# Designs tried in a protein design run: designed miniproteins, single chains, continued (4). Part 106

Each design is a single chain, and the fold is of that chain. pLDDT is the mean over its residues in the fold that is shown.

## One batch from the design tools (miniprotein)

Design m15676
Fold by ESMFold2-Fast:
Structure m15676 (fold): chain A 61 residues (1-61)
Amino acid sequence: SLVDEELARVEAAFADPSASKAEKYQLIVDAYERVLAAKAPPEELARFRAAASAIVEGLLA
């Protein structure tokens, strides 16, 4: 699914130790915008939001 593709991109970027927190955060924002623009079904949007929220909390804590 589109959500799985976007989450895979986020996960790959977070596996890169050279990427900054700002770059990782921007990638999440860009992925979320693509998911919203594609009008993903509510359950897929909720799944993306839950995964992205956990990642962002880890970055900002």
Scores: mean pLDDT 78

Design m15677
Fold by ESMFold2-Fast:
Structure m15677 (fold): chain A 94 residues (1-94)
Amino acid sequence: MAEEFVKKAADRIYEALKQGNELEAANIATGLAVLIASIPDKEEADRYLELFVKYLNEKAKEAEKQGDTEIAKRLKEIAESVKRMVEYLRKERE
């Protein structure tokens, strides 16, 4: 269930970027980072984070193949941003 949510979040971010909705993409990414950071099992949370990064990187490769280099770059930036945000949120709680 959570893995499916993570995949849908990645899909929504990609669609938002294709529509030029940078704010929507940022809001989805922030919400996902908060959700992942809130998972009590750290190993499970890390697995969902890895799945999200994997899905966004797959979308970035698809965008690159279609010539959407700007969208591909932004997808990679969002993946790194979410990883950093999850790390920050966890440190603030410990």
Scores: mean pLDDT 83

Design m15678
Fold by ESMFold2-Fast:
Structure m15678 (fold): chain A 66 residues (1-66)
Amino acid sequence: AREVAIKGLEELIKKYPEYSEILKEAIERIKEGADPLEVLEELIKKIKDPAVQTHLRILKKEVEEL
């Protein structure tokens, strides 16, 4: 779960570098032991860009399936 979430967020940084700061903070929290699903849910609430939200929801679903 954690590895899939981190890799997905790293890919999202490449596509949307304008959100790199908030996404890097999320990756660090997951590496420090935060629940990946909780972190992804927080990102969906904070980032109001519809394209980024769509990618985050897909990633959350992938993590939930693990």
Scores: mean pLDDT 82

Design m15679
Fold by ESMFold2-Fast:
Structure m15679 (fold): chain A 95 residues (1-95)
Amino acid sequence: AIDDYLAALREAADTAIEKLKELGFPEYVEEVRKIADEAIKRLNELRERAAQSTDPAEQQRLVDEAGRVVGEAMSRIAELVQKAIDEAEKRKKLL
């Protein structure tokens, strides 16, 4: 369900934010929040459309689109976390 995607995205964003704070990259925290907020807004729009639909085919298309939205957002968040890890490792070698 789209609600499961919303829950997964919120958890992934919160986990990423804590990791980025631990690594000392507050600038990436704001980017993660922006990505999550944009995706959550889109998922809420899709959820409202799905709730109003009586066509199973339309409901499935909206769920599939929600899956793509959450997948893209989680991928972008994971890339920011990996970039922060890579930058932290480079900084360790210079200290």
Scores: mean pLDDT 85

Design m15680
Fold by ESMFold2-Fast:
Structure m15680 (fold): chain A 100 residues (1-100)
Amino acid sequence: AEAEKQALKESKLKAIDRSELKIDELLKEGKISEEQAKELRELLEKMRENLDDEKKFEEIKEEYNKFYDSIVENDEARELRLLHGRPASADDRSTRAAPA
């Protein structure tokens, strides 16, 4: 009924607020860029605009989650790049050294 719709709207707003706090923390920790934080905040603002449209809200939420996951994946990829430590000479070590 009416009270359930109000409670759902309040729950959505609370979730958006928590997400904004997490974005601020990730930005302070240097885990995301300012550009990435801006894009996440824009998606949260679109969710606020569509609180009464459940279908659009869920679509925007999925976009937010997908973008968030891509940011986390990029951090992991950065760590892997550091660990890889690009070997310089692996391709010339078969049986031929070079054309001399």
Scores: mean pLDDT 69

Design m15681
Fold by ESMFold2-Fast:
Parts: sequence; C-alpha cells; structure tokens
Structure m15681 (fold): chain A 64 residues (1-64)
Amino acid sequence: MTMAELLEKIGLSQYKSLLEDVPLGVLSKVSKEDLMRVFGLDEESAERLLEALKTVELTEPKPV
C-alpha cells in the first residue's frame, strides 16, 4: 500500500500532493502536531491519518 492509496482510503486525497512521496514508516514517526504544522493537515485530518497508520503499523506483513 502506498501513501497515496492510504490517503484516498481514509478520505484525505487532498493531501496526496503533500504526502504521496513520504514513506509510511516516516509518517508513523511524525506527531499529530508535526502533521498539522509541517504538512498543513487539519487536526481532524491528522487524527484520521494517525489512526490509519496505527492500524497499518500493527499489521505484520503477510508471509505469502
């Protein structure tokens, strides 16, 4: 899953141009405050993204 796909899934497609090149692992280390100040996300949008990242980060990769 790419950042752009995640943003579309959670309804934050307006931030794709800002975040699409940022790896998921990098964003998982960013605080809500940094998302709002550095990337210009609204508080609600930052919370949605962090909740989605929490779900993804807690999911182990499938061994296939």
Scores: mean pLDDT 72

Design m15682
Fold by ESMFold2-Fast:
Structure m15682 (fold): chain A 55 residues (1-55)
Amino acid sequence: TARPSPVEARVLDARSEIVRKEGPEAVTPQAIADAAGVSVGTVRRALERMGVKVR
């Protein structure tokens, strides 16, 4: 709903995929970056803006 960032959506989708396949313990900025096809720095900034915590 009115969240226009495609990068943030991609990061959230990648995180959900990792949780579904490997569990919440496998959620790291590197794993999300690999799954979403973006840099780790991009993942960290997107997660910080959304208030989402990663291990």
Scores: mean pLDDT 73

Design m15683
Fold by ESMFold2-Fast:
Structure m15683 (fold): chain A 110 residues (1-110)
Amino acid sequence: APLAPAEALTISDVKAEPVGPKKIKVTFTVRNTAPEGVAEGVLTVRILDEKGEVVAEYSFPLGLRAGDTVEVTLEFELPRPGKYKVTVELRDARTGRLAASAEVEVEVPE
């Protein structure tokens, strides 16, 4: 199958919500907007505390065919309640170039 550029991959509908004490669910959509080809990237989700320290991180490779969409759902355990920033970063699997990014904030009660 032909390859598409990783920049054809888009991140949308990023949501972070508490799902229990010290736990959040992060959901977002990744779409390959290219007219043809498989786009390949490495997706990294980081959870940063109010001081900017990374408290959780998950990275995985993904490949999507032209026009395909995937919904990603991840759960993270956190060290304490408080305010957190969730960053989603997508990089080209071959070059490491940033293709897409998004961020949201979430407050964990208790």
Scores: mean pLDDT 87

Design m15684
Fold by ESMFold2-Fast:
Structure m15684 (fold): chain A 94 residues (1-94)
Amino acid sequence: SLEELADRLVQEAKEAEKNGDYEKAAILYTQAAVIYYELGDRERALQYTEMAAKAFEKAGKKVEAYRILATGYQMVGDEEKAEEARKKAEELEK
């Protein structure tokens, strides 16, 4: 099921984090977040988007971290947090 796939991706992401592979963790959390969003679980979609962003930041990909946060907040309708994240990404590209 899609739920089992999302759960496995989260478990693999946690193992990647434990091994210091933050880029892999970020990608796996992003994949899980997309599945939860497709299932209508906005709360878990946002949770794993935030975990993906944190993993991107630990991987040294700060711009990507804020971009993924902006997308996640926009998808759940938090326009204020989405705008804050967009501005932070733009500041880091200057």
Scores: mean pLDDT 88

Design m15685
Fold by ESMFold2-Fast:
Formats: C-alpha cells, structure tokens, sequence
Structure m15685 (fold): chain A 63 residues (1-63)
C-alpha cells in the first residue's frame, strides 16, 4: 500500500473502533454494536469482515 493510503486506512479503523467502543461503554447490545460496525464499514475503507472482528472483540472484552 502507498504510505498515504495506509495512514488513511489506519485513521478510519481507529475511528470505527472508537465509535463501537463508545457504544459498548453506553451499554448498547451486541446486535447494535455489530450492526453499527457494518454500517460504518460501508461508509469507509474498512472491510466488513474486519469491522465485524473488531465489533466482536469489543463485545467480548467489554465488562
């Protein structure tokens, strides 16, 4: 990947992760977190399978 495209992708991944983490902190359901991750993936360069993996990781690791 070009370095610029890689930096943009990293920023988009970080933003998606922060958003789903904030939803988990607010007490959102697993289904809501997963659906939001899918919706955000469609709006960004983040592939849906990557977003789903991040969403499930957040759900599993959140207290």
Amino acid sequence: FAQEAQQQYQQERSALYDTIRALADAGASEDEIIQTAIDLAHQSSVPVPVALGMARSVVENHK
Scores: mean pLDDT 77

Design m15686
Fold by ESMFold2-Fast:
Structure m15686 (fold): chain A 83 residues (1-83)
Amino acid sequence: DVSSIQQAIQQIEDLIASGTVTLDKTINLILEVMNKTEDKGIQLKLIGLILRLIGMALDGASDVDLAQFALQELKKLKNELLS
């Protein structure tokens, strides 16, 4: 769980750094984390994150802004799991 979240964080950071990040790529990386966990609480939080990203995109947020928000939320989730 922590390792799969860290992998998603690294991959999103790499996409931002390369200028190739999109909402679809960000969502797919979050779905990869969800598919690798059996924890219903983590799955629910990740679904909630995806819904918030869609809402922000409808309000005109850029792919980079959406990816940065996803990074913040994934880092928070990782820290909660380490506590």
Scores: mean pLDDT 86

Design m15687
Fold by ESMFold2-Fast:
Structure m15687 (fold): chain A 105 residues (1-105)
Amino acid sequence: MSEEQKKMLKLLEALKAHPHAGVFLEPPDIEKLKLDEVIDYPMSLAKILELVEKGEIKTLDELERLFFGMVGNVRAANPKDSPVYKAALELEKLFEELLEELKKE
């Protein structure tokens, strides 16, 4: 396992430990998401973790793109005052803090 893969797994584990991460741990319910122009593919922390473990995500930059894609989909699909939208903002902030810490190594 590469050093960058270890860093990605450490970051994902910290995200999964967040109190409001539960809504992102499994893929979103496709029945609640209609196919529209703003939602390309349901994404979750579990799917991102799977892609990192399989070596399909090889860099922190690729991880960042997929994570912000997931957050963007949640924000597009949910009202700004919803608990899910607020949880997405909290995880986005945590991700940015953790990513900056890892880049300092």
Scores: mean pLDDT 70

Design m15688
Fold by ESMFold2-Fast:
Structure m15688 (fold): chain A 58 residues (1-58)
Amino acid sequence: GPAAEGGRRGGEEGARAAGLDEEGIRKSAQGGYNAGLAMSDTATAEQAYRFGYAASLG
């Protein structure tokens, strides 16, 4: 759903901003997707994106 996809994008973009390699970007995107799935009934895609992005930065 939208929150899962938002989380995936946030994790991917945050990992890129942090300078992670291709494997790190992929893992961060998957983590963001999973987080977005868990919050899909309580969060918008934008909120999940912001969460995934922030989480990937540490």
Scores: mean pLDDT 82

Design m15689
Fold by ESMFold2-Fast:
Parts: C-alpha cells; structure tokens; sequence
Structure m15689 (fold): chain A 59 residues (1-59)
C-alpha cells in the first residue's frame, strides 16, 4: 500500500520506464495515462502535462 501521492506518482513513472525498456509500448502508454489521471486528481499539473506529452510521442 502506497502511503502518499508522491510515492504513487514515482511508481507510475518507474512502471512506464520499465515498459519502454522491454519494448512494451502499449504498457508504457497505459502507465503514462494512469500517471496523467492520478496527477490531475492530486493537482500536479506539471506531471500531468509531461505524461500527456509522452503519450502523444508514443501514439
């Protein structure tokens, strides 16, 4: 169980990086979408924007 929002955001970033490292583009896009949605829910507009930019690059 993740105790705070920052830890959740970090885990989602790491997940996206892992998916990219193994060539799982679909998994990476899903991880960035989760990162975007979670960042928006906690008011982290910068992280949400970066996630959207990555989704656009991968699609």
Amino acid sequence: MIPDDEATLEMLRISAAVYLSVGDKKGAIEAYRKLRDYALSVGDEETARLAEEKIAELE
Scores: mean pLDDT 79

Design m15690
Fold by ESMFold2-Fast:
Structure m15690 (fold): chain A 85 residues (1-85)
Amino acid sequence: SERDVLLAQAMVLSHRLISLSNAASRLGDEESKKRLDKLLDELHELVINDAPVEKLQEVLRRAQEEIDKVEKKLKSKGVKLPPFI
């Protein structure tokens, strides 16, 4: 149950990380792209290796923080982002 909720969040955030990484790349923001790609890789490895819920919670929190930061930065540059998950 708890793990299923975290796995659902991981899927949602993975899609968001991919979307923002592509947007950052199109704008030449290689630093944001690298950070987003690193988080995607970390999240993918934790999911595929059936990592403890504690580690999943930690990386999901870090991913959300980076998503919020990059999304704010891209919006300030006039990039339109999808309004829904």
Scores: mean pLDDT 83

Design m15691
Fold by ESMFold2-Fast:
Structure m15691 (fold): chain A 104 residues (1-104)
Amino acid sequence: ASSYLKYFGPKGLKSLAEKYPVKNKTEEAGKLLLLGNAEFEEGNYDKAKSYFEQALAIAKEVGDKYLEANALNGLGNVEYQKGNYDKALSYFEQAEAIYQELGY
């Protein structure tokens, strides 16, 4: 999230993710989103994609629509930076549909 990046930076987000123990799959997905955002901000798009794909898989498994939308938005940002605009749009549209379903 932009607020976390503002306070911690990429190195701080990685440290935060590593320092706090994961107690369940929802916390694991949240940790993977922090790692994905940190790698994205460092320009490591392939690592960011891997973390966002892992977070998406767990979010779908546990039925957390908010984490699912956040992971899809992260994948959209990665594909946009890689120049895959059609894939980016598809991910953003999927995330937007979920955010609208959740009342955002």
Scores: mean pLDDT 83

Design m15692
Fold by ESMFold2-Fast:
Structure m15692 (fold): chain A 65 residues (1-65)
Amino acid sequence: SAADIVRGLLNNGRLGTRAALADPELVARLSEAVRAGDWATAERYAAELARVDPEIAAELAAAGR
C-alpha cells in the first residue's frame, strides 16, 4: 500500500538519508503527516520526493504494480 511505501522510505536508512539530503523540510512534513494519519498528504509529499530522486521514484513505481 502507499502507507507501506511511505513507511519503507522513512525506515530505509539509505533511501531515508537520500530523501533527507534532497529535501529535509519535505521529509519533516512527510513524517508529520504520517504521525497524524493523513495518508493523502503523506502520499503527496512522497511524490514530491520522487521528483527529486530517481531511486525514490523507482521504489514508488514498483509499489504501484
Scores: mean pLDDT 70

Design m15693
Fold by ESMFold2-Fast:
Structure m15693 (fold): chain A 87 residues (1-87)
Amino acid sequence: DLEALRRELIELAREMLDRAARGEDPDPELHLQMLRKAREIAELEGLSGPEVERTLISGEKILISPYEARIIGEAMEEAADERVENR
């Protein structure tokens, strides 16, 4: 379900922003969960593109497409906007 995946990604983005607001370090596992959800969303939307290697804080290398990066960025913006509206 595309809507469920988008909602889950936005919830992960909220947790990321909440941790940042508390001055906590980024959670590598949270980053991996967001990437997995973004990949599932991109696949369901029929989006594909070249993957670029990135190194995580854990030292693990991952591949991320520009569509996955955009989907994550949009979820982060949605989570940030919701925080402003709910102040």
Scores: mean pLDDT 71

Design m15694
Fold by ESMFold2-Fast:
Structure m15694 (fold): chain A 72 residues (1-72)
Amino acid sequence: MEKEKEDEEIAEKLRRDGEAALAELEAAPDPEVIRRLVELLRGLARKLREEGYEKAAEVAEELAERFAALLE
């Protein structure tokens, strides 16, 4: 059950940090920063999924899509 607990903790941290960063970028958009974050989050999601952190990977993909939407 340790991996399940770690997955939940990583997912929670990603949600909090991601929501804060999203709010800041919504207020003061920087397209270069947003594109870099999208790339990093998609890479992180893939790595987390490979390691079995499915919940955290899902949160990272969700955040990547939300950040990408700021470019539209």
Scores: mean pLDDT 82

Design m15695
Fold by ESMFold2-Fast:
Structure m15695 (fold): chain A 85 residues (1-85)
Amino acid sequence: SELDKRDALAALAAEASAKDPKVGALLDQGLNLRALGGHYAALGDTELAKKLDEEGDKLIAEANQARAAFDQAQKAAAEAAALAA
């Protein structure tokens, strides 16, 4: 459901923000734009709703790429620390 997706993305944003605040901020912005898109779709402004959803999805994709890079860097650092122990 849409609520389940929002809850999952909010939880992901909170976790990402704890690890890298920039990634969390991008996820939060993407979610807010999608929320505005839903609001304007309900008001009948489908053109604005689509633009907001597209920009939100773009920011979420950007956050996901940054998160993947961060996770890889953290894994590499942990592996290096384990080898030095």
Scores: mean pLDDT 75

Design m15696
Fold by ESMFold2-Fast:
Structure m15696 (fold): chain A 90 residues (1-90)
Amino acid sequence: APSLAELLAEAEQLLEEMEKALKEKDDEKFAELEGRLLSLMGEVVARAQATQDQEALARAQELGKRLGELVRQYLKLKEPNDELEYVLSL
């Protein structure tokens, strides 16, 4: 099975690919990468919690913040709406 460090490295790569897809306006690739990253992040958090790996949890939190910002940017590009900003702030 891949190590936590390997899973975190894969998550970092997926985030970089999502940033590229967002800039290229590749909606299909962005959605595919988001789904893969969410599944991977769930695995990382579950394993880090089970092993009490605080460093891995901290890295996962930072990656989660970056993912949230990318999703927010993507939604603003598709539906530039103040109501969306309100919903995303809940």
Scores: mean pLDDT 79

Design m15697
Fold by ESMFold2-Fast:
Structure m15697 (fold): chain A 92 residues (1-92)
Amino acid sequence: SAEKEKLIEEALEEIEKIMDENNVPEEEKEKILATFREAAERWEEARRFVEETSLEAATPLGKEMAEALFDFEEFTEFFVELVKKLLELRKS
């Protein structure tokens, strides 16, 4: 959706800014950004699979389990924080 594309773009901009502020080499920046894009695409696929399964369709418990998967906005926020922590560890 357009909203998810906006969240991805905002997260990519924040991640790139963090890496620039930490003087991360261009090749490494490209790899981290590519990893985030792949993770975001795979999250959507995983969520769709759960939503399309008979488990969600057949039971209230299945629906609750599908909703318990991370919200996409929370996922993007988590990834940004993960990048920040990873870069801080590399400075140690």
Scores: mean pLDDT 69

Design m15698
Fold by ESMFold2-Fast:
Structure m15698 (fold): chain A 83 residues (1-83)
Amino acid sequence: LAEVERQALVTIHELSEVIRALEELEKQGKATPELRELKKKLEEIVRQLRAALEARDVEAMQRHIAEAEKLIKEARELIKKAK
């Protein structure tokens, strides 16, 4: 894989892990409206990254990777706080 495509796949995997952690919190009854909204944003960025990867749009992949990294960091902080 090209470097950016590899980074996009790694980012999709990290997004999936964070989404699973949020689903775990929902099962525990700890889901807030904020956490549900964040989960939707994470799912949206996964779709955007997959679309950019399919289109082989390097600039779009780079932009969405940067956005995803920011959202992942935010999500991990909120997950830690919710425990």
Scores: mean pLDDT 83

Design m15699
Fold by ESMFold2-Fast:
Structure m15699 (fold): chain A 57 residues (1-57)
Amino acid sequence: VEELADIIVKYTHLPREVAERLARAVAEGRFPKELLYHSLYAATGIPELAKAAAEAV
C-alpha cells in the first residue's frame, strides 16, 4: 500500500492523500489492480511505471 502510494506521488505529482486513498482501494479489492495498470498507462504513457505500480500491490 505505502509503496504504491509513493510510486504514484513520485511520477504523477498527485497529492499524497489521493495516492494513499487509491492504494488502499486497490489493496482492499475495491479497485481492480489490472484497471490501475491501464489507468496509469493511459495517464502517463509509461508502461514500466504502470507495471511497477501494479506489482507493488
Scores: mean pLDDT 66

Design m15700
Fold by ESMFold2-Fast:
Structure m15700 (fold): chain A 89 residues (1-89)
Amino acid sequence: MTLVRPNELLRKILEEVGITKEELTPHELFGALLRYIVDKKLIDPDNPNIANLSNTLLGELTGLDEVDINDMSPLLAAVEAHSEYIELP
């Protein structure tokens, strides 16, 4: 089983959506990022397929200005670059 340990900035983002766990599964991390986008109302009302990350902690962490919610692979890759992966047997 693979666990993800967030860095300080990612942990701050997770705490804003009520997640205080020290280690998350990749599935839990994906859900937390989607919840952050929804809870912070980042989805563009004129284009519901785009989330605006500018001036957010998530945008600061990833360096991304926007993300396509139907293809979150670039967002996940950027977040994974700021996390430690722990493999359990």
Scores: mean pLDDT 77

Design m15701
Fold by ESMFold2-Fast:
Structure m15701 (fold): chain A 57 residues (1-57)
Amino acid sequence: SEIIKDLYLRNLVYEARKQLEAGKPLEEVKADVESKLKEMGFEDYIPEALARLEELA
């Protein structure tokens, strides 16, 4: 459902923010998020997720 997708995306972005704050390179964090979204079948959310991560960098 859309709600489950949205919650999953928000959680991924939250975790990614923590990794960026810990000094992990943005490109590695983007790759991790993309892989997780593909694994869950939420590839349609990848552009939005990556845009959010770039705003945090």
Scores: mean pLDDT 81

Design m15702
Fold by ESMFold2-Fast:
Structure m15702 (fold): chain A 73 residues (1-73)
Amino acid sequence: VVLTPEQAALAAELARALVAGDEEAARAAMERLQALGLSPEQARAFFLRAALEAARLGAPIPEAELAEARAAL
């Protein structure tokens, strides 16, 4: 998936927010990604990938969400 520099920066912010467990920051990053022209489906796929990466780094992501991400991707 080709991202603009702005989308890539927001992706990094989303991953950091998920690692920190900051749900408000993660939501804000997702809203900004959608505002930059990502479809809801693209934004969801991006969120799921960020959640998998955050879990790999030790973030407390719920297993149900991880299972959804693995099944969808």
Scores: mean pLDDT 68

Design m15703
Fold by ESMFold2-Fast:
Structure m15703 (fold): chain A 66 residues (1-66)
Amino acid sequence: SSEAEAVLQETRRRGEELIAAASPEKRPEVRRLAEETLAGVQALRDDVEAARAYGERGLARMEELL
């Protein structure tokens, strides 16, 4: 759905911002978590609210690494 695509795109964009904000030393870990988060959002594409919640949890975990 277009809503699932919007959730995926927003999660990707915010993840990329967090990767850029991370120190060089922590960037590989943040990047791995971003990839896992995007894969989870995509796996939940048929349940937009579950995809959104999964994305938000992943982004929060990435912020904790900064």
Scores: mean pLDDT 87

Design m15704
Fold by ESMFold2-Fast:
Structure m15704 (fold): chain A 77 residues (1-77)
Amino acid sequence: MKLKVTVETSKLGPVELEAENADELFEKIVELMRKAGVSEIDIGVLHLVYGVLKSIPELSDEEIAKALAETANKLSK
């Protein structure tokens, strides 16, 4: 099943991302954040959030994807 999220960036506007799994989606979000000019500190926060989400065995890829997109939206101010 394919993961779909929309990330709202202040510089590039809303961007729809699709991925086969949470790892691929995370890489695409990080690349988008770099293109949008998000700081390396904020990208570091995104890495920490992803690490925490992956440590919770009850979370589905869809729940991880949603949490990552929400975090990215807040960081892309």
Scores: mean pLDDT 80

Design m15705
Fold by ESMFold2-Fast:
Structure m15705 (fold): chain A 104 residues (1-104)
Amino acid sequence: MKYEAEALSADGVPLRAVAETPEEAIRKLEEQLKAWDAGTLVLETDGSLEDARRVAEMLAAAGPHVTADTRIELRVTKRPLLSDEEREVIGAGFAALRAAREAV
């Protein structure tokens, strides 16, 4: 069973981390929070469509908070390549991020 940890950053960005243990999920979430405070949005996918959707949702939610100086780091943990479907889902997330940023 996978465990999910979620937090809202000080500036209102929802961050989510998934792991095989609660402790690992919290550790990953703390890493994401520290990276975001340093200007990097860290996203992780295991190469599943479910994880690709989670990444897309996080990108869309971060859109109003992303600047030209923000770095986005996508980590693929189980395989080196994304499927075409995963690329489309993640691509839609980046499009939503751009649209949300332009709406501000």
Scores: mean pLDDT 76

Design m15706
Fold by ESMFold2-Fast:
Structure m15706 (fold): chain A 68 residues (1-68)
Amino acid sequence: MPPLSPEEREAMREFYELVRRLWAESASREEFTAAVERKARELKERFPQRAENIDTAVAALRAMYEAA
C-alpha cells in the first residue's frame, strides 16, 4: 500500500481525536456510532481512494466501543 499523505494522516488523526473525545465524554453507543459514521462519510467524500481504509477503521472502532 502506498504511504499516507500528510493530509490523509491529519484526517485520520482528527478521526481518532473525535473517538477519544467521545470516549472521554462517555457518549452512548448510538451517539458514538452516529458521530463516527458522519465523520467517515465526510472523509470518504474528501478521500474516495481511501474509502476501504476508512470503512475498516470505522468497523474496528465501533467493535471496540461495543466491547467496552
Scores: mean pLDDT 75

Design m15707
Fold by ESMFold2-Fast:
Structure m15707 (fold): chain A 85 residues (1-85)
Amino acid sequence: MVVTSEELDKALLELIKLVNEIVEKRKASEEERKELFDVVNEIVSKAILTSDWELLKEAIEIIKEALENKEPIEELIKKLKELLS
């Protein structure tokens, strides 16, 4: 199953930018950074394999809210893991 390259590339670029911004602004530890990237990679892989763009959009929204609300990175990771359940 495939999605348009445009939608995928745009969403992935936005997701990468948001993840990098949260890591930088929160001064994430090495462990937090690794866990965040692992969860994000799992979400991306699942979204691509299942063409679940709702999952990808949901992840982007959660990260945006975490940036706006200055949520702890640990809380963000928990919310992202819940998307995979």
Scores: mean pLDDT 77

Design m15708
Fold by ESMFold2-Fast:
Structure m15708 (fold): chain A 76 residues (1-76)
Amino acid sequence: KIPLKELPVVYDRKTKKLHLPKSIEEMKEIVRKNDGRLVSVSEFVEEQGPEILKTLESYLDESLKKYAEEIKKAVS
């Protein structure tokens, strides 16, 4: 199982947009340097609840649908 924290997706609280870093390491670096503006998708889902996954899916392509399936398993 891939835990939510391992998904290379960040959410921008200011622009309400998703960003796709090229790796988990880049994701962690972005989150660390942006002082709470850019957060991991796992942290965002924890705050907003499972309904937000429907909105996030609209920004994900086919390659990320497998990660969305793991998110649903982790929050359900």
Scores: mean pLDDT 63

Design m15709
Fold by ESMFold2-Fast:
Formats: structure tokens, C-alpha cells, sequence
Structure m15709 (fold): chain A 72 residues (1-72)
């Protein structure tokens, strides 16, 4: 399921990257929403995370956001 794959990638970023706790919490919130098929909530969490995320992770988060929008 595509939502579960996006959730896996969001969790990997939250786990492997050195991120502020707020960004990590937003990515985990997006992952949980995506696993449930709640793409609207996942998109909102990811849009908020993108506003404050370090430049190093922004391209991957933008890719995941596009994939979530394509599902919604």
C-alpha cells in the first residue's frame, strides 16, 4: 500500500536525520495519518514540517508531499 510506503520513508527520515524534536513529531504524525489513509491530515503535518525543516531534508519531504497529494 502506497500510504504505508510513504509512512515508512517519513519514519526513516525522523529516525536517521538530526532534526528538531518539533519536526520529528510532525513527520511521525504525518506517518501515522498516511498509514491510516488519512492523507489530508498527513499533508497538513508535512506542510508544517517543511516550513521549519533543515534544507538537507526539504527535497525528500517535498517529494513525499507530492506523492501524498497524488493519493488525495
Amino acid sequence: EEGREIARELREIAEKEDLPQTVRDMLLGAARAAERGDYETAIRFLEEALKIAPPSVQPKLEELLKRLRDLY
Scores: mean pLDDT 84

Design m15710
Fold by ESMFold2-Fast:
Structure m15710 (fold): chain A 93 residues (1-93)
Amino acid sequence: SLIEVYRQLLDLVRETSARIEKAKSSDELKAIVDDFIARAQPLIDQLPDDVKAVMNATLENLRANADDKLKLLQTLGVMEIHLIVQIRALEKE
């Protein structure tokens, strides 16, 4: 179901944020971002086209800022809020 896809993405975002907070090098940050994108992409591909476009833009922003811990955490934080909003909207249906 669509709500299960959003929940899996939310769990992945939260896991990835925790990994980024503990990362000590730019190489670790880039590896974490690459792993996140590889795991997130097949979930995002199941989303509605409008949401998919927004999420893919977020993945591109993460790639562009893979050496900036603060920007990565800010981008993932925004993604987390967006996913929570989508889940809550679906729970009201």
Scores: mean pLDDT 88

Design m15711
Fold by ESMFold2-Fast:
Structure m15711 (fold): chain A 63 residues (1-63)
Amino acid sequence: SDLQAFIQQLDEKIRELDRTIAALEAQLQQQPHNRALRLELEITEGVRALLHGVRAFIEKKLK
């Protein structure tokens, strides 16, 4: 179904964000006082949480 395809796309985007978060965390370890880098990490984590919320909402409605 279209919703199952959408969930698969969400899972792929979440995996991409996981890789981005890991890279940002590694950079932040080298620059622990970099406020711009910390903000970028926080925003990326927020987007990831939003996608997880959308995925959970769809799963709940399908069952």
Scores: mean pLDDT 88

